Designed miniproteins, single chains, continued (4). Designs and how they scored, part 55

Each design is a single chain, and the fold is of that chain. pLDDT is the mean over its residues in the fold that is shown.

## One batch from the design tools (miniprotein)

Design m14016
Fold by ESMFold2-Fast:
Formats: sequence, structure tokens, C-alpha cells
Structure m14016 (fold): chain A 93 residues (1-93)
Amino acid sequence: SLAEAEAQAKALQDVLITIAREANNPELVETVKALLPKLVEAFANFRPTRPEETLVGRQVGLALIAMAATSGMPGMEREDVVPTVIKAVDEFV
């Protein structure tokens, strides 16, 4: 549902804001706040063929969504975003 996508997007946004704050980058915090509509779109369009059965599956799913949402943003290359999201998810979920 859209409400479920919004809840998941907000949860990921909160993780990304925490990362940006730890990096002491207020410009990145504002950029991440502006990402919410893209995160909602990414979650709404994410349809796994089966339910995730493991925490690893959840971490990979979140990393892929974050990568898709930040695609084309300067300084948010796949090689930088995916490891950071996996680390944050491991610490907070």
C-alpha cells in the first residue's frame, strides 16, 4: 500500500539523516530530507517475487532502494551509498 511505502521511506530517510549528521554535513541532511518523495516512489515500485526470509535480504533490499533513490546525485555513487546503508541498517535494524 502507499501508506506502507511512506512508512518504509520515512524509516530509511531517518537512517540516511543519521548518517549525514554523523558526517557533520548539514547540506547533505537537507538533501536527504528532499529525497522523501523519491524514496516513497522506490518503495511503492519495489515488488519482490517472494517475502524476505532473512535480515540479509532486508539489508540488500534497503541498499538497492537507497541506490535507486540517490541515482544521479553528486557524491552518492553506488560504491559509497550501498556499504553505508548496509552498515547503518546493521546498527539500527
Scores: mean pLDDT 58

Design m14017
Fold by ESMFold2-Fast:
Structure m14017 (fold): chain A 70 residues (1-70)
Amino acid sequence: MRKEVEEIMEEFERILKELEEGKMSEQEAVTKAVGLVIRLVGLYIESEDEEDKELIREAMKRILEEAKKA
């Protein structure tokens, strides 16, 4: 679980970097970010460990906070 969350967050950081560098449009970035959130929700629903659920909540919160800055 932790590795899957880390991979999703690394992908999110790549999206932010490419958006900032002008290599990606806002529409493309939003589409990709929504896909990552859907993946996190799937992991949350299937998770039975409270530690894993907390990692997923933190990841979703981070994505939401970045979206508020847009």
Scores: mean pLDDT 79

Design m14018
Fold by ESMFold2-Fast:
Structure m14018 (fold): chain A 60 residues (1-60)
Amino acid sequence: MEERVEKLKRKLEILEKQKEHYQTLLADPSLSPETKAWLQRALDNLDKNIEILKKELEKA
């Protein structure tokens, strides 16, 4: 059980770093509306994955 928990924690850290990267990209005023929409969708998807992993950690 603990090995699985540590693996989930590392996945969470990676996803949180990806989220920070996409948030930084969204701060660029030169982005096209299409690129902004794609990045926002990617962020929403990352947030959902982060929530799922957090729930798995709570149940583990």
Scores: mean pLDDT 80

Design m14019
Fold by ESMFold2-Fast:
Structure m14019 (fold): chain A 62 residues (1-62)
Amino acid sequence: MEEEKERALEEARRLAEEMAADPAKGPQMLARITELAHRHPEVADELEALGVRGYSLAARRA
């Protein structure tokens, strides 16, 4: 369980960083994080928060 949650959070962090680096991919990366939240409902709030953070950073750089 912890291993699965950690992998999901790490994947979401990577997607958020990719969004920040390429704002044009923001919506696609956010959708990927949302899918992760769907598969891991126990950490969905944390995954969604990472997505919002990444999207916000991407928007500020645009």
Scores: mean pLDDT 74

Design m14020
Fold by ESMFold2-Fast:
Structure m14020 (fold): chain A 69 residues (1-69)
Amino acid sequence: MMELSEEEITFLLERLAEASGLSVDEVKEIIRNSESLKELAERLGLSVSTLQSLGVTDDVLESLKKKLS
């Protein structure tokens, strides 16, 4: 389990918000309510391949959900 730093989390959330056209707060809510990369991708209007290219793997999603509570 890789723990992301506060800055890494902020940067990743901003990148996801920009790619999806959503706010950072909307992205945080979607992450909290997503159980898989496929569900996260669908809710953000992105592909799983796009999420992976942005550095979002299953381990990263798990870490983000833990940090966002």
Scores: mean pLDDT 80

Design m14021
Fold by ESMFold2-Fast:
Structure m14021 (fold): chain A 85 residues (1-85)
Amino acid sequence: MEAERKELAERLAELRARADAGEEVGPTIAVATDSPEDVKQGARELAELYGLTLEETDDPEKVERGLENALMLQHRRFQEVLAEE
């Protein structure tokens, strides 16, 4: 369990570094069909804010890709806030 959490943390660090490097965020954010409503709502708001498409799917690979896109986009949003615009 701890090893898999460590791998996830390293993956998140890589995604943040890529976002910092100005890597292109995917045009689609995907969430699991059975995700909590708060998660779906947050994804919709984020997609609307950046003009992206939100897709609900039960494909775990698409959900993981969508999570990566959402995390990178959230990091970019944080960077924009730090730039105070």
Scores: mean pLDDT 68

Design m14022
Fold by ESMFold2-Fast:
Structure m14022 (fold): chain A 55 residues (1-55)
Amino acid sequence: MDLSEEELVAVAAEILRENPRLSGAELAARIKERTGVELSPEEAERLGARAATRL
């Protein structure tokens, strides 16, 4: 786990800016692809909700 929660939120915000309608599972897969960090779909949904408040 190389990234802080804040850094993961920033990555999620960038992904959602490109694709605003992703499921938690899709968001988790894209975060793993970009950062190597594995998240559950539920964790990715929570990060996505936090990221959406920054868009």
Scores: mean pLDDT 77

Design m14023
Fold by ESMFold2-Fast:
Structure m14023 (fold): chain A 62 residues (1-62)
Amino acid sequence: SVLDALEALEKILTEEDLQKPLEDLLKFVEDRLLELKKNGASPEEIQNVEDAINFLKELLSK
């Protein structure tokens, strides 16, 4: 039922099983962005990484 589906969704979203790998991936991409900025990477490369960060944030919020 709808209530069971909501409970399952909340468990999946709040359970570290899904959240943890997405957070780890986001952390990796954030660290990569920091390294790219420190190394003087091109604005295009920085923008591509920021786009990836935005995509991951959308996945985490949905």
Scores: mean pLDDT 71

Design m14024
Fold by ESMFold2-Fast:
Structure m14024 (fold): chain A 71 residues (1-71)
Amino acid sequence: MLSPTEIAVLSVIMLKGKATAAEIAKELGLSQSTVTKALNNLKKRGLVEEVAPGVYAIKDEEKAAEEIDRQ
C-alpha cells in the first residue's frame, strides 16, 4: 500500500488536476524534497506522470482512487 505521505501527495494532485512539488509541499506543510521523493515513487507505480517539466498529473485516475480507498 502507499505510505501516508504518498497518499496525501496523490490526493492533492487529484484535487488540483496538476501540481508542482512546491505547490504540493505548501498544501501539505511538507518539505519540497519529501514531496519530490513521494512523486518519484508514485511515478514508478504508474499513478502520476510529469506532463511538463516539474508539473505532475494523475496518469491513471481509477488506479489512484483505488490506492486511496484502500487506506
Scores: mean pLDDT 80

Design m14025
Fold by ESMFold2-Fast:
Order: structure tokens, then sequence, then C-alpha cells
Structure m14025 (fold): chain A 80 residues (1-80)
């Protein structure tokens, strides 16, 4: 569906942002993953193997905002 296509596009952008050198981008990427876990859980579940290692790495990020957003995203995925 168009909604699934949109969710996949948001996930692709989130994965790009999670790898950014900019902490604002990494925090935004984690926020998109949290949003996707709530609104497109099947897309997140299908891509869990790609998402989890990136978020787990961010739990040790230098920026406390990035660490908090990663924690929230992981909690949201854990509820799936």
Amino acid sequence: SMDESYARAVLAEALRLLGSADPDDRAEGAGYVEWLARHAPAVVAAHRAEILPLLERLLSDADPRVREMARRALAAIGRL
C-alpha cells in the first residue's frame, strides 16, 4: 500500500540519520524509529536485524539526547 511505501521511505531515512556524524540527526533517526514502531510495527519487525545494532550502539553515544532517544526507540521495539 502507499502507507507501507511511506513507512519504508521513513525507515530508509531513519537508518541514514542513525549513522550521521551529527548528533541532532542521530536523535531524529531514533525518533523516527520510535514513531515507526507505533505506526508501522510490521515494517519495524521486518527490519529488526538492521535496526537493533544501530540503536544499541547509540545507547553509549556521547550526546545524552541521542542516548535517551535510542532508549525510547528500543523500548518501543521491545513492545512489538
Scores: mean pLDDT 88

Design m14026
Fold by ESMFold2-Fast:
Structure m14026 (fold): chain A 65 residues (1-65)
Amino acid sequence: MKLVVVYAGVSREKAEKAAREAAEQEGLDSYEVVEAEDGAAAIEKALKIHEETGEAALAVGEGNV
């Protein structure tokens, strides 16, 4: 199963690092990063991807990191 990371307000490099670390923790062998318009859109898109495809999904945006 693939992990899809939807990101906004952070660099692609940070999103890719988060995706790799999360995929390794969950024992997943692949990941993908997708940009969203803002944090709310990232959360909505991640939920839709999980519901429509069954893939694991994570939203990453501006926060305390």
Scores: mean pLDDT 77

Design m14027
Fold by ESMFold2-Fast:
Structure m14027 (fold): chain A 70 residues (1-70)
Amino acid sequence: SDPIPAEDAAQAAEAAKKIYELYKEGKASRENIIAAGHVAEQVPEAVKAAGLSDEEIEELIAEAKRLIAE
């Protein structure tokens, strides 16, 4: 997978947090969940700084991996 540039990490992390919130409401698309999971796996510290807990990050990564495996 392509690495996320450091300059984009904070913006990508904020987007991943918003997608996680939509996911909890059952409103996130499959493609968005996969993209957000990739961000959470590549820049977990930035996603945590954006406001997700370690448990929420693990859930997002696990769901993204589940969707990729389908």
Scores: mean pLDDT 83

Design m14028
Fold by ESMFold2-Fast:
Structure m14028 (fold): chain A 81 residues (1-81)
Amino acid sequence: SALRERIAALEERMRELAERAGEAIEAGRYREAAELLRELAEVAAEAARLAEEAGDAELARFYAGAAEQARAEAERVEALA
């Protein structure tokens, strides 16, 4: 289904952003890491919305939780800058 393919693409984007954020943290680039984590939160929120459209409430809650965690991590990392 088109929705599942779109969710899979967003999952791949989330992995890329998480890897880049981790690299930025390791390099001490905390402001860049916070920006990447905020983008990760936006992508996760979009995945949650698509999961809701697909009728998968459990998956939607999972991605919504991931978005909240990414936002919280961004704030924590930004405080280190």
Scores: mean pLDDT 90

Design m14029
Fold by ESMFold2-Fast:
Structure m14029 (fold): chain A 64 residues (1-64)
Amino acid sequence: NQLKYHIGLSLETVVKKNPHATVADIEKEAEALYLKLYPNETLDKAQLKKEIEDMVKKKLLFPS
């Protein structure tokens, strides 16, 4: 939830500014942002991708 909250909020802002962003672009941006914000923490790429996929599925990213 902490990862989802911080990364998701930032990604929603990015998507709102770039309506042509793809899911792959979002995953790439989330990974880069996580490493920038939490340089001393280990990134769980599987968890990150699952959170992004969950947000897309719930239409929190790319709302209809």
Scores: mean pLDDT 66

Design m14030
Fold by ESMFold2-Fast:
Structure m14030 (fold): chain A 88 residues (1-88)
Amino acid sequence: SMMEELRERLEELEERVRETLRKAAGAKSVEELKEYIERFRELAEEYRELAREAEEAGDEELAKKAREKAEELEKLVEEIEKGIKEAE
């Protein structure tokens, strides 16, 4: 079903975020960390796309969850970028 497909996409994105967070936590250079920042931005955009599709499908709760996840990643990116800027 459409709702099942959207929920599976949310679960897949959440797993990809967990793996990226694990790898980012092990980053040994600013250059490597910047690559993960780019990946987090891509994942945030995928959550934004999922939120739009969920809203169009009438799944307001899923749309809300996807938006919240996008905002969390966007905030994480801002915090990491600030940390890099302060360390330079």
Scores: mean pLDDT 86

Design m14031
Fold by ESMFold2-Fast:
Structure m14031 (fold): chain A 64 residues (1-64)
Amino acid sequence: KEIEEYIEKLEERIKELKEEKEKIKEKLEKGEISKEEAELEIEEIEGIIALLEAEISFLKKKLE
């Protein structure tokens, strides 16, 4: 059950990162940041999300 709690925490972190990505897109739409800066920040966030999703998949397989 500790693993399930850890997965839940990782899923919450992914949700936070997705919200952060949307905020960057909103800043770009408003002209508050450059397209280049937005693309770099989004790529970094997407990379972190991919790593967390891979960890969740690995942990879920251990619970089966």
Scores: mean pLDDT 84

Design m14032
Fold by ESMFold2-Fast:
Structure m14032 (fold): chain A 65 residues (1-65)
Amino acid sequence: ALIAAGNALVAAGDLNGAIAAFEKAIAATSGKAKAAALTNLGKAYSKLGKTKAAISAYLQAAALA
């Protein structure tokens, strides 16, 4: 639900709200679910132009996969 909520916020253009939702998902999950939340967090940061933060999130997701 938290990842789905974050994706809906991205679609609505609320990137800051999406980041908050994905951070809650990361805190509430482990393993593959956490990796998925980190990947979505990276996409949200990328849309904001925060390339360094996006790369960091993607690398963390890859480390869990």
Scores: mean pLDDT 81

Design m14033
Fold by ESMFold2-Fast:
Structure m14033 (fold): chain A 100 residues (1-100)
Amino acid sequence: SLMEKLEEVEKLLDEGSKAIFNNDYDTFIDIMKKIRELLKEIAKELKDPQMKKEAENMAKVIDDMIKDIKEGKLSKLQIQVHLIAISGGVFVMKRRLEKQ
């Protein structure tokens, strides 16, 4: 279900936060790739055009973050800020769907 995919994203975001805390960038990138794929699937299943765009934008932020990490352009603090923003977006999306 759509809610199960959002809950899996929340779980993966927590796992990603732990990986980056431990300087495990390879595990972090693998987790981010899984979140990206789930967000793309979520976007396809969403009926609301604005929520679709929000899910697509979160997936794009993850793509840009992975690229910037690989190029050495992103600090740990910047990664943490991106994770907070994505977590907030997922939380808001989940609450909107629960109130339908």
Scores: mean pLDDT 89

Design m14034
Fold by ESMFold2-Fast:
Structure m14034 (fold): chain A 64 residues (1-64)
Amino acid sequence: DVEALIAALSDPDPAVRAEAARRLGEIGDPRAVEPLKAALAREVASGDPEVVAALLRALERIES
């Protein structure tokens, strides 16, 4: 469920956020583009490199 994965982008566990980003990129649903961009803005401020990498890969996969 894309909506559940979008909600998981706000999970307190960075492993959960990274997995949600990976799954959204794999699914390729354009509904995830704006939520992924919003999550990326939050993560670049906090400095979690694994979540940032997962979000960038997901956006590249959907927007390619």
Scores: mean pLDDT 83

Design m14035
Fold by ESMFold2-Fast:
Structure m14035 (fold): chain A 76 residues (1-76)
Amino acid sequence: SSSSDTYNSVMDDMVTRIQNGQNISDDQYNSYYDQMFDSRTTSYQSMGVDGDTATDISDSITRSQINYIRQRQNQV
């Protein structure tokens, strides 16, 4: 779906930037979080997940993915 394409695309963009030795700023990470969180929450809700549960899961997964990229950036 368009929603899953969005958070996958954002994740791929972050990975590509880090692999190319580019820095992602805090403002850019905040923008990426918002895009991934919104698209992921929409995806879960379209599958019939309750809004509160969709929000909690989307926040947890998105934070984990952003933290992973941040950790990799700090090692290069």
Scores: mean pLDDT 84

Design m14036
Fold by ESMFold2-Fast:
Structure m14036 (fold): chain A 98 residues (1-98)
Amino acid sequence: VVELIDRALELMRRAGLGDSEAAELLKRAGAAYEKGDLERAVELLEEAARLLEAEGTPEALRAAALLYEAAARVAEELGDRERAEELRERARRLEEEA
């Protein structure tokens, strides 16, 4: 999860989004995950991913895909397998469009 967040932040910096609202949400998501607040972490990751989808650039879409994958892993840790599968499917679709 943390590795996926770090990779997404790197892509966001390359896209000029390193100080964006999505980047701030990502930092909060990472902190929530490290604290063990998994429900807050998945919510923040999904919100950041949605903002990046709205940007629509190839780099933003790749970052969004990484965040949906990170959110899917957190959802699995919560025991929400259905949510995790939906989030992974979103990630795959974005990778195909990027």
Scores: mean pLDDT 83

Design m14037
Fold by ESMFold2-Fast:
Structure m14037 (fold): chain A 72 residues (1-72)
Amino acid sequence: MKITVNVVDEDGVRHEYEFESPEEAREAAEKEENPAVRAVLLSGAVEAERTGEDIVLEGSVYAQARLGREAG
């Protein structure tokens, strides 16, 4: 199983993670000081536990507020 998480934090810094198990993703989340990045890592672990398949997650906590304006 492969879990890939790409997240851009509030400072625009890109964080890329690759794990072989949901437990590794949870451990990374526990060590993460940025609550937004931690939430994405936990989401990746939960999805991998639920599906048992390879997971790829992309998140941008900084860009989400801008994307909502152009949804028309």
Scores: mean pLDDT 70

Design m14038
Fold by ESMFold2-Fast:
Structure m14038 (fold): chain A 70 residues (1-70)
Amino acid sequence: DALELLEKALAALRAGDVETALAYLEEAIKLVEDDPELRRALESAREALRQGNVPAAEAGVREVIAVLKK
């Protein structure tokens, strides 16, 4: 599910594995495509990661994880 993929993306980011984190983010985006707010947040996180802004990507992923856990 999207939560599991995002937790894997977060683990990859912490390990410095940007390529693996991007792959998990892209799969999570597909699973939340019906929720425009979550999709936009994850698309922003993916773009931040593509630009090398790991802290911004981590913050975005954590926020979506918090929403999905509720």
Scores: mean pLDDT 83

Design m14039
Fold by ESMFold2-Fast:
Structure m14039 (fold): chain A 94 residues (1-94)
Amino acid sequence: GDLEKAKELLKEMEEILEELREILEEGKKRPLSLEELLRAIGLSLRFIGLELDLEELIKKLDEEEKEELEKKLEELRKEFEELLKEISKLPIER
């Protein structure tokens, strides 16, 4: 159903945030390659796409299910924004 699909999208979004955290941790140890930066951009675009798909699914759910999913989405969005902010401060190889 739509609830199961929404949970699958949340899981994919969490996996993207984990990959972004790994890029951030590498960038704290060494300058990021251009390939790693492009990967972070690609992951970010995929996250935004999943967020839009999830928002459309949430509109179809009952009020109780909607509240829980909206809270989880807000938490993931805040983590995403902080990760992008921190990654943007990292040195890039030239």
Scores: mean pLDDT 86

Design m14040
Fold by ESMFold2-Fast:
Structure m14040 (fold): chain A 82 residues (1-82)
Amino acid sequence: MDLLNQAIELAEQVKEKYKLATDPAAGLRQAKKYLEAGDLDGAKTILQQTIKDFQELKKEFGDDALLEQLIELNQQVLSQIQ
């Protein structure tokens, strides 16, 4: 299973759980578009931003296994981009 697709699914669950007005999966979908276009630098920049956004959500809403898993998956995707 593609790690980025797993991260997108978890981000959608985070949006529903916390009733977020913004779509946290949107950044991950943008990263996927950059990867499909071969723009590795664009993908890295967006993934770093989404990791920071999820870390801020963790600070605001407290420790949550779903947020921890989402951050871990995003870090794994970022580490696979050369």
Scores: mean pLDDT 80

Design m14041
Fold by ESMFold2-Fast:
Structure m14041 (fold): chain A 58 residues (1-58)
Amino acid sequence: SHMEEELERVIASAKALLDADRTTLLAAIREGERLLEKYPSEELREVLAELRARLAGL
């Protein structure tokens, strides 16, 4: 279904971001912080925390 395909695409994109290099992580964090200001979301906050943890480990 369209919803299943969209979900799989979003998950694949999120996994790619988690495996990204420093430059990609910094860009993703910045964009996520901008989005979080407009759409407060616990899930987005948790994803940003994970991206920051990845960045700290580089």
Scores: mean pLDDT 76

Design m14042
Fold by ESMFold2-Fast:
Structure m14042 (fold): chain A 103 residues (1-103)
Amino acid sequence: SDERDQAAVEKYKNSENAEDLLRLGIHLVNLGKYEEAIEALKKAIELLGKETAILLTELGKALLGAGKYEEAIEYYEKALALDPNNSEAKENLAEAKAKLAKK
């Protein structure tokens, strides 16, 4: 719910921990705050020093919500290279490709 997502944003917004910034990014996506989610998720990757399937999938979701379809496709394809059975990433990749084709 929006209240739970807002409470999580307040809890994690000043964290220097990669896992907390991943959680921040997830809750920001749920609130439709896509540009803030992109920033938090990119910082999570930087602090972790590597790209994980979950970070790439959530970053793809934030980019898709922000209308950055070409970048969203790149991150979903990277996520699927790490986790080929991720149904959410497969579905969202198809959506991003459909949105890009509509241009």
Scores: mean pLDDT 89

Design m14043
Fold by ESMFold2-Fast:
Structure m14043 (fold): chain A 77 residues (1-77)
Amino acid sequence: TDAEKHALATELGRLAGEAMATGSEEALERLRQKARELAAIDKDFAISVLTVLARAAAARGDDRLAAHLEAVRQEIE
């Protein structure tokens, strides 16, 4: 449902924030897992969310997180 998609998108944003703050490998892996769950429901929405998060990470200078999010996006495409 739309509510499920938005809940997953919110969780992706939370995990991206955690990864930016801590550099946590488990947060990066959870990001991949939740992105794949979202893509199974709505692939185009998942790609849009990952694109927004990757741009936000890059804007903060977190090239590692931006690259990880871009790699996950390419796995989904």
Scores: mean pLDDT 84

Design m14044
Fold by ESMFold2-Fast:
Structure m14044 (fold): chain A 78 residues (1-78)
Amino acid sequence: MDELGRRALEAEAEATLVLMRAYLEGNEEAKELAEEAARLARKALELYEQGAPKEEVEKLIEEAEKLIKEARELLKKA
């Protein structure tokens, strides 16, 4: 798997971990952000496997990474 595919998988894994933490802590805002991040990461992986343009896949990964960061910041403030 190339670097782009690995980033998509890593984003999905990270989003899932953040989602689990948000769920356990009852942080609804962080949960919503993590759910959206997981959705975007899964879509990026699907597009990557379908041979979509690198730029399109990268954009989805970047958006997922941004949401993961925002969810983690919310969990730190709780």
Scores: mean pLDDT 83

Design m14045
Fold by ESMFold2-Fast:
Structure m14045 (fold): chain A 59 residues (1-59)
Amino acid sequence: SGMAEARRLLEEALELAREGRFEEAQDLVVKAILTGAPMEEVERTGREIREIERELQEK
């Protein structure tokens, strides 16, 4: 179940990023890593967060 918990944390991080709460999103990414998130999913989530941040700054 650690994998399901880690994925939930990454999903929550993306939702926080969409709200512009990037520091809190990064905290959840760190928690997901500590929970056992696969590095592939962490890297994908990090790229998505950076893209969300870029898009919000271009508005």
Scores: mean pLDDT 85

Design m14047
Fold by ESMFold2-Fast:
Structure m14047 (fold): chain A 58 residues (1-58)
Amino acid sequence: SDDALLGEAIAEAVRLVGRSEALRIVRDVGVPLLEAGASTEEVVEAIRRATREVAERL
């Protein structure tokens, strides 16, 4: 389901960058895209991209 895909992307972010950075990604990237009517696939990919960018800096 869409909720499962979003949940998995968020759980992956927590594993890779930690809770504080994952919460920032959800707030600053995920939620605004969902509010703008983006598809689940677009939101998941944006969260994954932001997670990779943060992980590369750690």
Scores: mean pLDDT 85

Design m14048
Fold by ESMFold2-Fast:
Structure m14048 (fold): chain A 109 residues (1-109)
Amino acid sequence: SEELLEELRRLIEELRELLEEIKETEDLEELRELLERLAELTERLEELFRRARTREQVELVLEAAELILEAAKVILEKTEDKELILRAIGEILRAIGLILDAERKLEQL
């Protein structure tokens, strides 16, 4: 639906803005808050992916999942805090799962 495409495009823009904030922060507590926001956006993407039925929708899910992966990787590069590292790895694994599921769905469309 047009509504789902608009929601996916808005999520991608939020992820792009979040990625820039993650790249610019030097504060560990800010990095924690940004990781929490990333987890919330990942959950929203998982919900939108369950509703995705068309090639265009699944391609936008893939783009969003790749942005989540990039954001989580940047967090890993910025911290030596064990808790943050483990949480960032968790988001990387969720993003990889979404990428693999989206790629598989595209092969069947």
Scores: mean pLDDT 90

Design m14049
Fold by ESMFold2-Fast:
Structure m14049 (fold): chain A 83 residues (1-83)
Amino acid sequence: SELEELYKKTLELADEAIKLAKELLKKATTLEEIKEAIALALQAIGAKLEAELAYKRKDLEGVKKALERAEAIVKEAKALLAK
């Protein structure tokens, strides 16, 4: 189903975002960079939890919003790692 496919994709992207945030944290040399990495990790965890709740409720729009959020976090984390 579309719901299951988008849910799985959102979880994969959220987990990728968490991994990227951890890499940012390892590379961080300033307090500002540490705070930014932690904020991205928390946002990614939030997107994952929102997707899990939406999936349990069979809320397709909720999963789509969580997916968009997870995609945005991955994009931001990749941009920060690339400089």
Scores: mean pLDDT 89

Design m14050
Fold by ESMFold2-Fast:
Structure m14050 (fold): chain A 58 residues (1-58)
Amino acid sequence: TEALIQQAFALAAEGYRAAKAGDYATAARLYREASVLLEQAGGHRLAAELREKADELE
C-alpha cells in the first residue's frame, strides 16, 4: 500500500512537470496512471481528483 502511494505521487509529480511544460497529453496520462494506483491503495478521493484533472486536459 505505501509503495503504491509513493509510486502514485511520483507519477503525479511527473504529470505536474509535464503540464508546466505544456505537454497536456503526457500530464493527462500520468494523472490517470496515478489515479489507478491510488484507487488500489484506497485513496479514492485523491484518485477522483487526479482523474478529473486528466479529463480536463483532454
Scores: mean pLDDT 81

Design m14051
Fold by ESMFold2-Fast:
Structure m14051 (fold): chain A 95 residues (1-95)
Amino acid sequence: MEEGVKYLEKGREAFKAGNYDEAIKNYEKAIELLPKDSPEYARALTLLGAAYFKKGDYDKAIEYFKEAIRVYEKLGDTANAKAAKAFLKFVESKK
């Protein structure tokens, strides 16, 4: 858990710097380390989707947002599931 969160933080710093490839690598490491049934895992999927969207890879962005929605719904986190669904629709409109 703690190591997964550290990779999430590293990914966010890379994302802020516009280094989306570095952000993706750190978010991928975070999802490997975080429990699949955790809110942090769902957040990592959402951030990975956002990073792929910034790179113009809409298909991968859509894939990760769909996975994030699935995890948030399993957690009963309706607010974050709804937010991820709104972003998913936005990305789909850009294809």
Scores: mean pLDDT 86

Design m14052
Fold by ESMFold2-Fast:
Structure m14052 (fold): chain A 80 residues (1-80)
Amino acid sequence: SAAEEGRRLLAEAEEHLKKAREALKEGKPEEAMENAKKAVEAALRAMEVDPALTAEAIGLALAGIGVMIEASLKSGKPPK
């Protein structure tokens, strides 16, 4: 169902966000950027599939964007 798919995408976003934050702690800004991008993409897909997840998805997407900004500052490369 859409609700099950939305929950899976939200869980995927949370997992990628966790990996992105760990990569930042380990001094791996490129890895952090890639995982943060995946977290944002999964969160946005979750709310498209199940609008009931919009608040949680927006929260995860904003957290992911924050990691992307931090990773860009540490790598010296602007986010795309």
Scores: mean pLDDT 85

